# Designed miniproteins, single chains, continued (4), part 22

Each design is a single chain, and the fold is of that chain. pLDDT is the mean over its residues in the fold that is shown.

## One batch from the design tools (miniprotein)

Design m12731
Fold by ESMFold2-Fast:
Structure m12731 (fold): chain A 83 residues (1-83)
Amino acid sequence: KKVEEEIIKLLKEALDKLEKENLKDSEKRLELIQEVIAKIVEILDKYGVKSLPEELKEKIQKILTALANGKLEEARKLIEEME
């Protein structure tokens, strides 16, 4: 679905940004994650989606947690599993 594709793209962009900037500052990582969460909400609202399937929500939460903790390799693997 287009909603899932846009969310996956957003998560990939966040991962790339974290890797490229080599973010050692945990506060900057958290700010980026908060921005990603806000954009996910905008995507859901744009497409009139009331809720995501539970399996997809769980995967997204795991990816966001990995990104927030600087576990970039784990986040990358989880994103690849969504494709």
Scores: mean pLDDT 79

Design m12732
Fold by ESMFold2-Fast:
Structure m12732 (fold): chain A 72 residues (1-72)
Amino acid sequence: SHEEIEELVEEAKKTGELPEELKEYIFSAAKVLLDQGFDIDLAAALIAQSLDLPEFKEKIKEYLEEKVKEEE
């Protein structure tokens, strides 16, 4: 749910790390964006902005680059 995602976002802000459940959400959202023709850089930026985690943009991008390579 939206509230569960907000709790995971607060955890990320406190720890400086992405929780595993938040990573699963990020990858699911990224797949939708990539299917729409967005590149990984833009997908990571949009996801970071939507979660109010702009400082995590690079970590999200690195995570997505790893996961996309596993799918190809």
Scores: mean pLDDT 82

Design m12733
Fold by ESMFold2-Fast:
Structure m12733 (fold): chain A 81 residues (1-81)
Amino acid sequence: DAYEKAVEQMVAGVIDQIESVTKKGIENHDIETAKRNIEGLKATTKQWLREHTPDALYAKASAEIDKAVAEQLEKLKRYEQ
């Protein structure tokens, strides 16, 4: 399904953005700003998915984003001082 593949590609792009925010936060020693930006990306992306995808596809995409966010927040936690 072309639509499902487009949503998967969009989710992958958002995960790449979240990883980039994590890297920038570590490089700049600004963990709190990185956390806020990651949470904002999560909230905005989930809102878009909720409005534009069927429930099953929303559940799958939301779970992938939640997993990526949890992994990046755990990484940031290791650099907290």
Scores: mean pLDDT 85

Design m12734
Fold by ESMFold2-Fast:
Formats: C-alpha cells, sequence, structure tokens
Structure m12734 (fold): chain A 83 residues (1-83)
C-alpha cells in the first residue's frame, strides 16, 4: 500500500518541525509507504525549509506545493489518500 499524506503550512516556522515529527510518527505506525505533500499557502518565513529538513531527517519521501490558496491548504491538511 502506498499513501499520500498532506500537511498544510503557513508562517509556522516556530512549530512546524515538531508538528511534522508528530505527524510522521503516526504515519510510520502504518504498514504502508507514505509520501508527504507539503502544501504552503505562501509563507514568508523559513516554514517550508524547516518542514523539508524535518522530513529529510525522518527519511520520508516528500514533495512541496507553494502558493496554494489558504482555503485549499486548510481543506487538504491532514488528508491521507492511496496512490
Amino acid sequence: MKLKAYVGVYNAADVIAQGIAAFVAQLKKLPAEVHVVILDAGSTDDTVAIAKAALEAAGIPYSVETGVPLEEVIRLDGKIEEI
């Protein structure tokens, strides 16, 4: 089984690393390959860079979508789907 998990971010540099770590820890309990998609609503701080570093440290494959409308980021945040 291969899953996509969506994480929405917006100007969250102070908390995103621990948020990603907690989310990834839950996903790793599943007997499935997980690809994380970072949905950025146009952050002006280091949120995206910190999120990427946290996923790389966890060994989780990821992709990044920037400039996503905030309403779409909110709608998709925490969504998990099979690929």
Scores: mean pLDDT 78

Design m12735
Fold by ESMFold2-Fast:
Structure m12735 (fold): chain A 57 residues (1-57)
Amino acid sequence: SELTPEQIEFLKELEKKVGVDPTGVPNPEVVRALQEKFGLPTDGVLDEEVREALKNL
């Protein structure tokens, strides 16, 4: 896994906020929420830009 425990916990918190099960696995709704937060295009794809933004958490 490329994600740290801290990034996984952050994903779980976002999953709770968008109303999906907190699995720590990014789904399209959670990825769009991350993209909105980081000012990226909201296409729901976990690409390199989203991964780099997560590394800065």
Scores: mean pLDDT 71

Design m12736
Fold by ESMFold2-Fast:
Structure m12736 (fold): chain A 91 residues (1-91)
Amino acid sequence: MGIAAIDVVIDGKIRESIFYSETLEDLKKEAKRLIDYYKDADSVTLKLSGKTEEERKELEKLAEELGDYARSLGAAEVSVGRTSVSIVFAP
């Protein structure tokens, strides 16, 4: 697989960026860890970036899975974009 990145955005600013190569599964595990870590924030956006069309299509599926994961943690609101997940834990 190509390189994909996760940007954690709070208040329109990137708080951290994580780069993964080779597997979507490793990216998914780290994205879930970030959701768990930031669950005490009012709102968090994870932005997923891929270099190829194929990576972007896989990231669209991952965004949906991450949205479902956030809902399973009791998120008040979840908005899934093409390559982003916006989560509200405490409205």
Scores: mean pLDDT 73

Design m12737
Fold by ESMFold2-Fast:
Structure m12737 (fold): chain A 77 residues (1-77)
Amino acid sequence: SDAELLAEADALIAEFQARLAAATTVDQVRAAWRASQARFGDLLLRTTDPALRAELIARGQAAAQEARARLAALEAA
């Protein structure tokens, strides 16, 4: 269901955010991003509703921005 897909997306993003917070190296951020990107891609393939797909893509873009900010912070340190 759409509610189950949203819950799965929220859980995946929360797991990714926890990995970003724990990351102390650029390589750890990149590894977390690659793992989450693959799982998120599978989620999008299972999402048939266009409005829900747009919402999930927006959430994924926000998570990508957090990853870029964490990379910049670690590279500046």
Scores: mean pLDDT 85

Design m12738
Fold by ESMFold2-Fast:
Structure m12738 (fold): chain A 96 residues (1-96)
Amino acid sequence: AAADALRAAAQELVDVAKKESKNPKIITTAEAAAQLFLNAADALERGDVETARKNYQGAVGVAERAIKLAEKENPELAKKIRELLDQMRANFDAML
């Protein structure tokens, strides 16, 4: 389901950030993006498309900030987060 896919991607984002980085700012930013994706998933499950859209768009913006923070110190992590975000956007931008 779409909500389950968003939750799985949110978990993968946090797991990758924690595995590949020791920078608390990168980790906290990735966790913030993941929480917004989880909020979007919960909203989708209850049929609240408008709240889901707002949380999804917020999550994308925060994930882009995590990528920029990672680019300077860990380009491989930045690439992994970008690939995950691009996959999510391919699946959800037209829906949300």
Scores: mean pLDDT 86

Design m12739
Fold by ESMFold2-Fast:
Structure m12739 (fold): chain A 88 residues (1-88)
Amino acid sequence: MVLSPEELKLIEEMIAELKKVYDEMQKKLDAGELSEKEFEIEFLKRSIEILRKTIEQMKKNNSDQAVIDRLEKELEELEKKLKELEEE
């Protein structure tokens, strides 16, 4: 699938924000502020928030519906994973 330059930029910004969050949380894990399970749960929560924000921006920018649908599927998978981890 060919992404437009604007869609690519939004995806790259999302990925960069996710990497930044991961690095910040890894520092907390290394400092003993989070357990491994707490890290996974918190990272999923932060990832869901970032993905929701990206989807909202894409909808406002009248982005391709197929791109939005793909991201919404990824959001559903992350929400399912979070629910499974919280029920363990």
Scores: mean pLDDT 81

Design m12740
Fold by ESMFold2-Fast:
Structure m12740 (fold): chain A 69 residues (1-69)
Amino acid sequence: MEEMDELYKKAQEAKKAGKPREARIYDLEVMKLAFKEQGLPEEALKRIDELIEAVKANPDLTLEQLYDL
């Protein structure tokens, strides 16, 4: 929970600072930690990693486009 709380705070701070791309990356990292805690398979974790890399490489991607990946 501590790592998830820290990432959640970073996401909120990024949103307040007007950095939506950075906030989206932190939101995805929170989701990855939640998946790990739920015991989801390695494939689910890799998918989240791919989404994080897609946001870093293509900041113009919409949420809909990210979920299509």
Scores: mean pLDDT 73

Design m12741
Fold by ESMFold2-Fast:
Formats: C-alpha cells, sequence, structure tokens
Structure m12741 (fold): chain A 76 residues (1-76)
C-alpha cells in the first residue's frame, strides 16, 4: 500500500539521520549534530527537508550533505 511505502521511506530517512548524527558526534561537531536534530524534527512534522537544508549557511549545507551521503552509503 502507499501508506506502507511512505512508512518505509520515512524509516529509511530516520536511519540515515541517526547514523549521520552519530558521525557528527564522533567528529565532535556540535553544530552539525544540532542541525541533524532539527532535520529529524522537520521530518517528524512532515515538513520539507530540501527547504530546511536550503535555508542553512553554505558551509553548514555542504557539511550536512556530505555527512548524509556518507551515512546513506554506510547503511547500504
Amino acid sequence: SAAAVRAATRARLLAILDRAKRKAEEQNDVELSKIIDELKEVLRAGGSLDAFIASLPEEQQKKLLRILAEAEWELG
């Protein structure tokens, strides 16, 4: 069902965000860890992740996109 596909997609995104947060914490990047927590809140509220990411300063946007890509790769 469409509801099951949406639930699976949301679970996958949360897993990527949780992995990315652990990576940010391991790198001692407190600001990036907080940004990832805000992304998790946006996802839970049904907001636009793309709009939130686009609102960030360029340097934070680059760091976030990189760590999300690394987390996604590590999860398979």
Scores: mean pLDDT 86

Design m12742
Fold by ESMFold2-Fast:
Structure m12742 (fold): chain A 106 residues (1-106)
Amino acid sequence: NLVRILSLYWEDEELARAIYEFLETGDLEPLREAVERHKEEVFAKLNSFRSVLSPRTQELLDRFEADPENLDPLIAALLLETSELLLREGRLELAERARAAAEELA
């Protein structure tokens, strides 16, 4: 169910699976690799609804745009938005995990 929700939201099954596996295992490396492969699409997706993102997530997108070789701000922005989605779905523990990881990367 969660992989399906993430896949519909991000419109990317590989990215959705990498997010899910990160939330289950805590291993950031497969997620980092997926974001590297899909960084243009991830950035474009987040930027397409920029006006409804938190100021923190907007700042992370600006940091990534200024230095696109550094993936950490983009991964942090992705995880903050995923955390908000997980909160809306009532998945509090996974939402906190995503938020904590975003804080470490930012």
Scores: mean pLDDT 85

Design m12743
Fold by ESMFold2-Fast:
Structure m12743 (fold): chain A 100 residues (1-100)
Amino acid sequence: MPLPEFPSLSEEERELRERFVALSEEEFDAVVERLIEAVADDPELKATLEGLYEDVKAKLEAGELSLEQGKAIFFARALGLAEGEGLLDRVLAVVREALS
């Protein structure tokens, strides 16, 4: 699968992305679970993030993405989805806590 270049990220988002893509697969799974729980009060965003995670995991299993590519795609798309719902600050706070 071709990996498109991401649009520009803020400096904070770039720092968090670097830490996020350094996670093991088990750590990545744990952070995603925390994010999904943090947005459980928004059923639409929760369902969309769960679907994004399942899509990324399916592509990793199929060999279409490396683990690093899958984590980077999830990070960028999850932030965009959260921003669209007005929950970007909440999602960034959860990611910062999980990466600490």
Scores: mean pLDDT 79

Design m12744
Fold by ESMFold2-Fast:
Structure m12744 (fold): chain A 81 residues (1-81)
Amino acid sequence: KKYEEIKKEISKLTEDQLKVMKELLEAGRRELDFLAENPDVTDAQRIVAAVLSGLPLSAPLEEQRETIDLRLKVIDEKLKE
């Protein structure tokens, strides 16, 4: 299950590593939203989404974006004081 896989990976990271990862994922998500406004750069969206999600390039963009959002959610849960 996607949530369980992400939870396992996140559990291996230190708090400082999680903070850096969150900043990178949030910045990358903003970049994806910017790229989505430009239909001629669909390939760029696909590459960025694959890198941020950790899914293969063949995965649907929607699934990649959902995975990025899920990674951010798990990180936020882990970082709660």
Scores: mean pLDDT 76

Design m12745
Fold by ESMFold2-Fast:
Structure m12745 (fold): chain A 78 residues (1-78)
Amino acid sequence: SKEDFEKLVDYTIQRTIETLKEIAKKYPEYADKLFDNLIKAAINSIKNTLKRLGLEEYIDEFVEKVKTALEQAKAELK
């Protein structure tokens, strides 16, 4: 269960980063606002899914992982 969810988290991070890259390439004038909204949405999605699965003990761990990865990607895209 936790291991399967970790794979879902990794997949979500990868898909979100790909979306950030497309936005930076196609819509640079909207990048800052859209990046913040997408990162917030990804974090909320993971948090809500963990609660539904009864994995609340891992919320802080997985939220930090998602936040760190997506904020790093945001910084690299400038």
Scores: mean pLDDT 82

Design m12746
Fold by ESMFold2-Fast:
Structure m12746 (fold): chain A 66 residues (1-66)
Amino acid sequence: SERVEWMLAQIRTADALTAAFLLSRAPEELHEELIALVAPEHRDDVLRLLRGLGRDDLVALLQTHM
């Protein structure tokens, strides 16, 4: 879908705040793909933001890519 294509394109160039927001809004089936595309330099910040949002599921997934 256009929404899926947009999310995949945006996460590649997103800052930490935008990446955390996109992950929080994404359907579960996209979580693995989106997390793999988060810029390595932003992963620590994204992880902190996701913890603040109570997204323990996404925190666990992101940790496998760090």
Scores: mean pLDDT 82

Design m12747
Fold by ESMFold2-Fast:
Structure m12747 (fold): chain A 83 residues (1-83)
Amino acid sequence: SSETLEEAARRLGISVPLLRELLRATREQAAKEGVTLSDDEILNILLNLKLDLPVNVSPSLEAWMREQLALAQAGATSIPAPP
């Protein structure tokens, strides 16, 4: 279970704590669009985004996830929830 998260963080070039926050923030953002995503589905989407491969989410969620991944890779340590 933790092995997959550690490997995904390594492949994405971010820390495990940052990946956990990104998973939490992505679940919250997807829920706002009426979509339920598992952690495994989110990990697959993030890995595909890093490789510039197509993803099976709305264009708005894809754009948001791409921005959050870029911020995490740039060393941002927190992803703020909107007020």
Scores: mean pLDDT 78

Design m12748
Fold by ESMFold2-Fast:
Formats: C-alpha cells, sequence, structure tokens
Structure m12748 (fold): chain A 81 residues (1-81)
C-alpha cells in the first residue's frame, strides 16, 4: 500500500545514518509499526507506536532524535491515511 511504501522509505532514510546493529533493530521496529497500523484502529496504532518509540529511545539514546523524527513522520502518514 502507499502508506506501507512511505513508512519503508522513511525507515531506509534513517537506516543510512545508523550502524549495522541499529539497522537490524530498525527493520524489526518498522515491520511491527506496519503490523500495528494494519491491525489496530488509527487511535490505538498511534498510541502503540508512540509507546514503542519511547521504549526504543530509552534503549538507544544515541539515536533518540532520529527515532523521534521517524515516528513523527509515520504518525503524520497514519493520520492522513
Amino acid sequence: SPLEEAIRALADELAATLDAEARLLLGVFTHEVIHVARTHSREEAIALIERMTANMQKAYPAYAAQLRAYTARVIELIRAA
């Protein structure tokens, strides 16, 4: 879908700035974000994605700003869908 394509494109852009370990984690996170967006209402998906992002920012503080920017764009895409 156009939404899934856009989310993957955002993840690919962020991945270019990350090391190999963080890129693998971002891949799994992106898969879960897409799954959540497909299987939940818009409101529930956004809330879950925000919680997942907060957890990732705590675990990977070096990438916290990039993760926040990525998730803000993902949420914008979901709200517009």
Scores: mean pLDDT 84

Design m12749
Fold by ESMFold2-Fast:
Structure m12749 (fold): chain A 99 residues (1-99)
Amino acid sequence: GEREKAKLELEILEGLALIVRGVAELIGDEGGREAAELAIEAVRAAIKAVEGKISLDEAIKYLEEKRKEVATIDSPLAPLALKIIEQALEIVKELKKLE
């Protein structure tokens, strides 16, 4: 179903955010690590919403807040973290349209 597909797509985005964090740690990019942690938190909130543990509206608000936080980080990895959050936000917004 649509929620199962969304969960799988979000789990892929979580994996990508974990890779970004690993890269940041490897190269000593503290800003990149912070951006990746924010993306991990955002994607995990989206997964919780898909699972019915929080509302889709709560997840959307949380993801938009994390997006704004990442946008203030000066790191070459911050744009990747931002794109992960934006993709997760789009998935949650599409699910809300189907309800």
Scores: mean pLDDT 90

Design m12750
Fold by ESMFold2-Fast:
Structure m12750 (fold): chain A 94 residues (1-94)
Amino acid sequence: DKEALEYIEKAREALEKGDLKEALEYLRKAVEKAKTPEMLIEAAGELLRLADRLRAPLEVIDLVIEGAKAANAGDVEKAKELLKRALELLEKLL
């Protein structure tokens, strides 16, 4: 998961600079490339930061939290599905 981690790091830098669209694109790639629960939990954390910066509705925040819970339970496929749904909704706010 070196590739997923690199995308998470790029997303974090983009968030710090206020480049929210770039942050979303890097997080989309991180979720897509992630192979472990640990990477998906880390991506979910950065997605929560993006959601906060965009003042996203609770429905989007709930999807990210449920994705992190699925990852914590070891369900990588369900975590990816939930986080991708959150990413789709966040993209509409940009």
Scores: mean pLDDT 89

Design m12751
Fold by ESMFold2-Fast:
Structure m12751 (fold): chain A 77 residues (1-77)
Amino acid sequence: MEAQERAVEEMKPIADKIYNKELSNAEIGEILGVSPATVSRMNNKELTELLYKKVAELAGLPELPALAAEALAALAA
């Protein structure tokens, strides 16, 4: 549980920057391990979902992407 909370807290500032378009496509691509061209084809929600999925994989927390989707819905509403 602590690792999950820490991962979400560490990623939330990055997710907020992605959602608010504060990061370039190249920077997002480096974080997610995808090309800038792939980033340009995705919307902010898709990019943020990938970020949280990547964090979940690194932390070994399969439930983290579902929590990320809920947090994104709250930010968008």
Scores: mean pLDDT 65

Design m12752
Fold by ESMFold2-Fast:
Structure m12752 (fold): chain A 95 residues (1-95)
Amino acid sequence: SQLDQVQLLTQTMSDFLYRLYGKLIDDKEASEKVLEAMGLVVDALNSKDPQKAIELLKKTIEKLKEVRELVKDRPEIQKEIDEFIKWLEEQLQKI
């Protein structure tokens, strides 16, 4: 169902952000922005409305784009963020 797909994508985003936070723990500005994104994911996980959860996931993608701009000196992390955003946007289009 659409709800099951949204829940899976939300959990996948949560897992990605947790790993990203660990990689950026030494960068206070970038890690703080990842924590903001984690807050949006918590709101999405608590949403019973799949459309609201999709809206929150899209806002989380915008936060990831902000993180990407903060880590310009770390091209490996930028690549991981770019690849994850591309994959997630493709999944959201299928819902």
Scores: mean pLDDT 89

Design m12753
Fold by ESMFold2-Fast:
Structure m12753 (fold): chain A 70 residues (1-70)
Amino acid sequence: MLSEEERQELVLEAGNYAVEKSEKHNLTVDQLSQIMSRVGDIVREGVAKGLSKEETLELVKQGIDEFVQE
């Protein structure tokens, strides 16, 4: 199970990835907000399932990539 520190690190890494993709694809603030909402959902689900930080981060990156159609 993820520690609070691992969860915080995961959210920061996910946020950085989302911002990078937002800049690459010229996303609006509203679209970035939608991505961050989805990231939060995936992180909560990963924690609930007992996934590792790395496994949860992969799911987050996949969700972001699907949103931006990569």
Scores: mean pLDDT 78

Design m12754
Fold by ESMFold2-Fast:
Structure m12754 (fold): chain A 58 residues (1-58)
Amino acid sequence: MVSSYLELIAKAKDCETAAKAFLLLSQEFPQDDNAKQQALALLSSDCRLTVLQALEKQ
């Protein structure tokens, strides 16, 4: 399950799609820091900023 979200993030064509996949991962596994760290590592620096700003609003 976590691997499916990580695959979606890695294959995302744009930061918006990657952010949506990351938010879904965070909702399903809110306390899984390892999964979140793996997801962040798959994001480019630009997309990482976009994702973190989206999470800030959550």
Scores: mean pLDDT 73

Design m12755
Fold by ESMFold2-Fast:
Structure m12755 (fold): chain A 70 residues (1-70)
Amino acid sequence: SNRDRAQQIVDNHQNGNYTISTQDNQAVDQAGQSLGLDSDQTGDILSGSGSDSQRQQLSDAIAQVIDQQS
């Protein structure tokens, strides 16, 4: 599902597995913007500097962006 894909993107960033597609990177950027985050703030949350709540919000936003791209 798109939610499983979004969660995998978040988990891969936390585990240092940093190979993502251009489309996945665009979805992350759009999700961050939808939450009022800049690129640095989005990167910090994904790298594990943020809270679990912030990562959940970002995962949900990424899933929503992927849904809108289809």
Scores: mean pLDDT 76

Design m12756
Fold by ESMFold2-Fast:
Structure m12756 (fold): chain A 80 residues (1-80)
Amino acid sequence: SKMEELEKLLEEIKKLYEEILANKDNVELVGELLEKMLKLGEEAGEIFKSIPNPSKKEQEIMKEIVAILQEAGALYLEAL
């Protein structure tokens, strides 16, 4: 289901975010991980857009993905 696809993308994004947290001083690695996270977030956005009436759970997953992407971007800027 589309919900299971969104949950899987959120799990993958969280794993990449944990790698950023473990390597915050490595600008090159943080940049590479952020790029991967942004691609997964784009895929999640396309899936979410394809849902005519997203459930509260689907909305919560998408909000969490966006929040994690924003935090990852902030960490990248701080590492520069």
Scores: mean pLDDT 90

Design m12757
Fold by ESMFold2-Fast:
Parts: sequence; structure tokens; C-alpha cells
Structure m12757 (fold): chain A 94 residues (1-94)
Amino acid sequence: SPKEKEILLMLLYVSVVGSTVLTMQRSKNPAIIAQNKATAEGLLQTLVDLAKKYMPDKADKISSLADATLQAINNGDYDEALSLLNEIAKLIQS
């Protein structure tokens, strides 16, 4: 169904953001950290835009969690960022 494709697309974005967070957590290279942070910011913005289009009833909660995820990334709290991404994934699937 269209809803299943939309859910899978949004979960793919969550998974890629998770990959950038893990890369930042494990990297000692400031340039790699900066690149992955910029990628995560762009992907989270796209995820919020997709939520507004395909899940308007959940968009405000997804937006709030995405903002919290970005704040955790900015604070170097990568475990919190991963936890928040898991909450976004659960909300998308609910």
C-alpha cells in the first residue's frame, strides 16, 4: 500500500541518521564529525518534511523528537541521539 512505502522511506531516513551518529561517536577526525553532523541535520529536516506530508497527525511529535536528536548530536550525546531516533522509528510504525 502507499502507507507502507511511506513508512519504509521514513524508516530508511531514520536508519541513515543513526549511521551518521554512530560514525560521529566512533570517529576521532573533526572533519568526519562535521561532515556527518551536516548530513544528519539535512536528513532530519527531510524526515520532518516527509512526516508533514505523509503523517500530519504525527508530524509535530516527529519534529519535536528530530529537534531533540539534533540538540543531542550538538552536545556530543550520541547515546541520547540514538535513543531519540529509536523513539522516532517507533512513532512512525505506530
Scores: mean pLDDT 90

Design m12758
Fold by ESMFold2-Fast:
Structure m12758 (fold): chain A 75 residues (1-75)
Amino acid sequence: SRTSRQLEIQLESTVGISRIHVHVLLRTGDVDTARQHLTKTTQDVNNFIAQNSDLIDPAVASRVLAELQDLAARV
């Protein structure tokens, strides 16, 4: 549905912005702040998915969380 696609775009945008922010922090050597940011972003994304579980495709949710997990593996 259009609603599901809008939520997917919102999740992808959130992850994309977080990825850029983490990249900047890692390049400036601020590893601890990068870890804290990722932990908070992962919690916020999990909460958003849980609140919209009836509207978000489980496959989309799993993909977004996997992208955050892959990013976390780099810090």
Scores: mean pLDDT 84

Design m12759
Fold by ESMFold2-Fast:
Structure m12759 (fold): chain A 80 residues (1-80)
Amino acid sequence: SLHDILGSFARDEIPVVDENLVFKGKVSLADIDNPSVEIEEGKEKIWELTSHPYALVVDENGNRIGIYDLATFKLYKLPE
């Protein structure tokens, strides 16, 4: 589950990327499942801008797709 992936994540924010791992911004961990939360935009690669082990993956419309594990380079898609 989403909480199982984030259970070891010791930070109050998670970085947001698109499907190509382009850094889009950040959101609060409390707001990961909230589509109304605004994302601060960026164009840099996530691994250059953050020491976070996970990223929230969104599409071009901000729809939540899944969680990307930056250590294993695996995408854990959220169930529909």
Scores: mean pLDDT 62

Design m12760
Fold by ESMFold2-Fast:
Structure m12760 (fold): chain A 88 residues (1-88)
Amino acid sequence: SLEAIKKELEEKLSPLLPELNTRRIQKGLTLKQAAEQLGVSVQYYSLIENGQLSKVRASVEHLKKVVSALLDLYEVPEEKKEEVLAVF
């Protein structure tokens, strides 16, 4: 189910969140600018960065696309990207 996917994704992203936050700051991106680069609302992006995926309203296809783009934006290694995207 979408809810099961969101829960597992939240668990897999949780250890990466401090690094993603740091990488966003290092790139000089505000929450708004990061959201704009991913094509999502600031609220949507904020929920992902804070590990609150259960509150995100999106299709599985759209969520996978956004998460994949997020991991690429912050240059997460392919091995970790594959681990996160395996949830879908």
Scores: mean pLDDT 79

Design m12761
Fold by ESMFold2-Fast:
Structure m12761 (fold): chain A 100 residues (1-100)
Amino acid sequence: SAELLALAEEIRELVEKFLNAKTKEEAKKYLNRILTTVARAIDLLTERGAPQELLDQVVAKTREFEINAEKYIKTGDESYKEKAKKSAEELIALLEEAAA
């Protein structure tokens, strides 16, 4: 799916912007954009009848990313940033595999 691949690439770009954000306000902006773009990808997968197992994995990785990203924004703790990065990379890989 060209559309799903484009959403995965947009998420990758937004995640890099989140990880390189200089302020909490900038980080929150990119976090909100990531979550909105992921919601669009989930809607597209659902509309196309993607397996429930894949949808569950995407939702789980999105939640893991959001929790760690929010903790990073709140605390500035690099350990949450690394966990958010890992969850985002796993999420993007799931979407890219589903796009193939």
Scores: mean pLDDT 91

Design m12762
Fold by ESMFold2-Fast:
Structure m12762 (fold): chain A 88 residues (1-88)
Amino acid sequence: KIEEEIKKLKEEIEKDPTNYDAWVRLINLLKKQKKYDELAEVYEKIADLSRLGPLVAALYYWKASYWYNKAGKFDKAEELYKRAQELL
């Protein structure tokens, strides 16, 4: 049930990256399911979108860094935190 919902939301985002509602619902589901690694990957993807600009990208790299740290991926978390700082 929940895993199917996560998969559908990822597909919606892949088809339409401007679907803000799908991003928010995916983030909330991944957070509640404690899928912090996948949550960090989602924020990193948001940051990588060329249409968002440097300040928004920095915000999402910081969010991705936080969740990678929560997932135990400390080196990846530090790398993205530094990348966020470079954008400011």
Scores: mean pLDDT 79

Design m12763
Fold by ESMFold2-Fast:
Structure m12763 (fold): chain A 59 residues (1-59)
Amino acid sequence: KSKKYEEILKKRVEEAKRILEYAETGDKSLAPEEFAAMSEEEQKKEVLVAKAFLEANNI
């Protein structure tokens, strides 16, 4: 697998983990800036996407 693919995957995992931690704790300091700027409905969808992504990667 390419080095670029691995870097992208690691960044996505990190962002997904931050989104889930924010959803669990409500701590805004853990949320990515773009995610924090989203509407509540969009944030709920992103949390579901993050969960699915992490589960698909066994995390």
Scores: mean pLDDT 72

Design m12764
Fold by ESMFold2-Fast:
Structure m12764 (fold): chain A 103 residues (1-103)
Amino acid sequence: MELSKKIVRLSLLLESIGWLEKIPEDKALADKLIKQLADILGVSEEKVRELIRAAERNDMETIREFVENTELSEEEEKKLDELEKEAFGKVFSYAVDKAIEAN
């Protein structure tokens, strides 16, 4: 159960950052989030971008394999939680704005 939650959570975070990366006004924010995520996960920014592309094409095996082979400290998990709040909060604000514009 816990592993499945971690896989889904990381996939959603990666897709959120990938979506922000495609918005010109948010490209700088996406680049900062990629750098912060790379530091938290102990990988290169290139590896984070590879994982974003895997999440976007629903390559859940790549995400699962990464999660199963990655151990985070309690402090790293707290940093990940804050990064998730920032990324999801930004994506959610755009979803709300778009819904208001449609009505």
Scores: mean pLDDT 81

Design m12765
Fold by ESMFold2-Fast:
Structure m12765 (fold): chain A 81 residues (1-81)
Amino acid sequence: MRSEMERRERLQREIDELMKQIVEYLKKMFEAEENGDEEQRNQYAVQIQELARRITELLRELGYDDRQIGDIITERLRQLL
């Protein structure tokens, strides 16, 4: 087995799971905003920011530059929404 390929696949799976979590928090944040729950909305926004930072770190570890990372995150979120 090629350990580098296994590591890349593991990082990609982690990114995909974090992206799914962002989508779920976006849905919950939207619901909280519709219900006028500003505290819950802000808590979900913080969680989304922390997840986005982790995804950025993982994509950087995979060898993407900051511009590519922004494009990848935007496109993945568009596909999941």
Scores: mean pLDDT 81

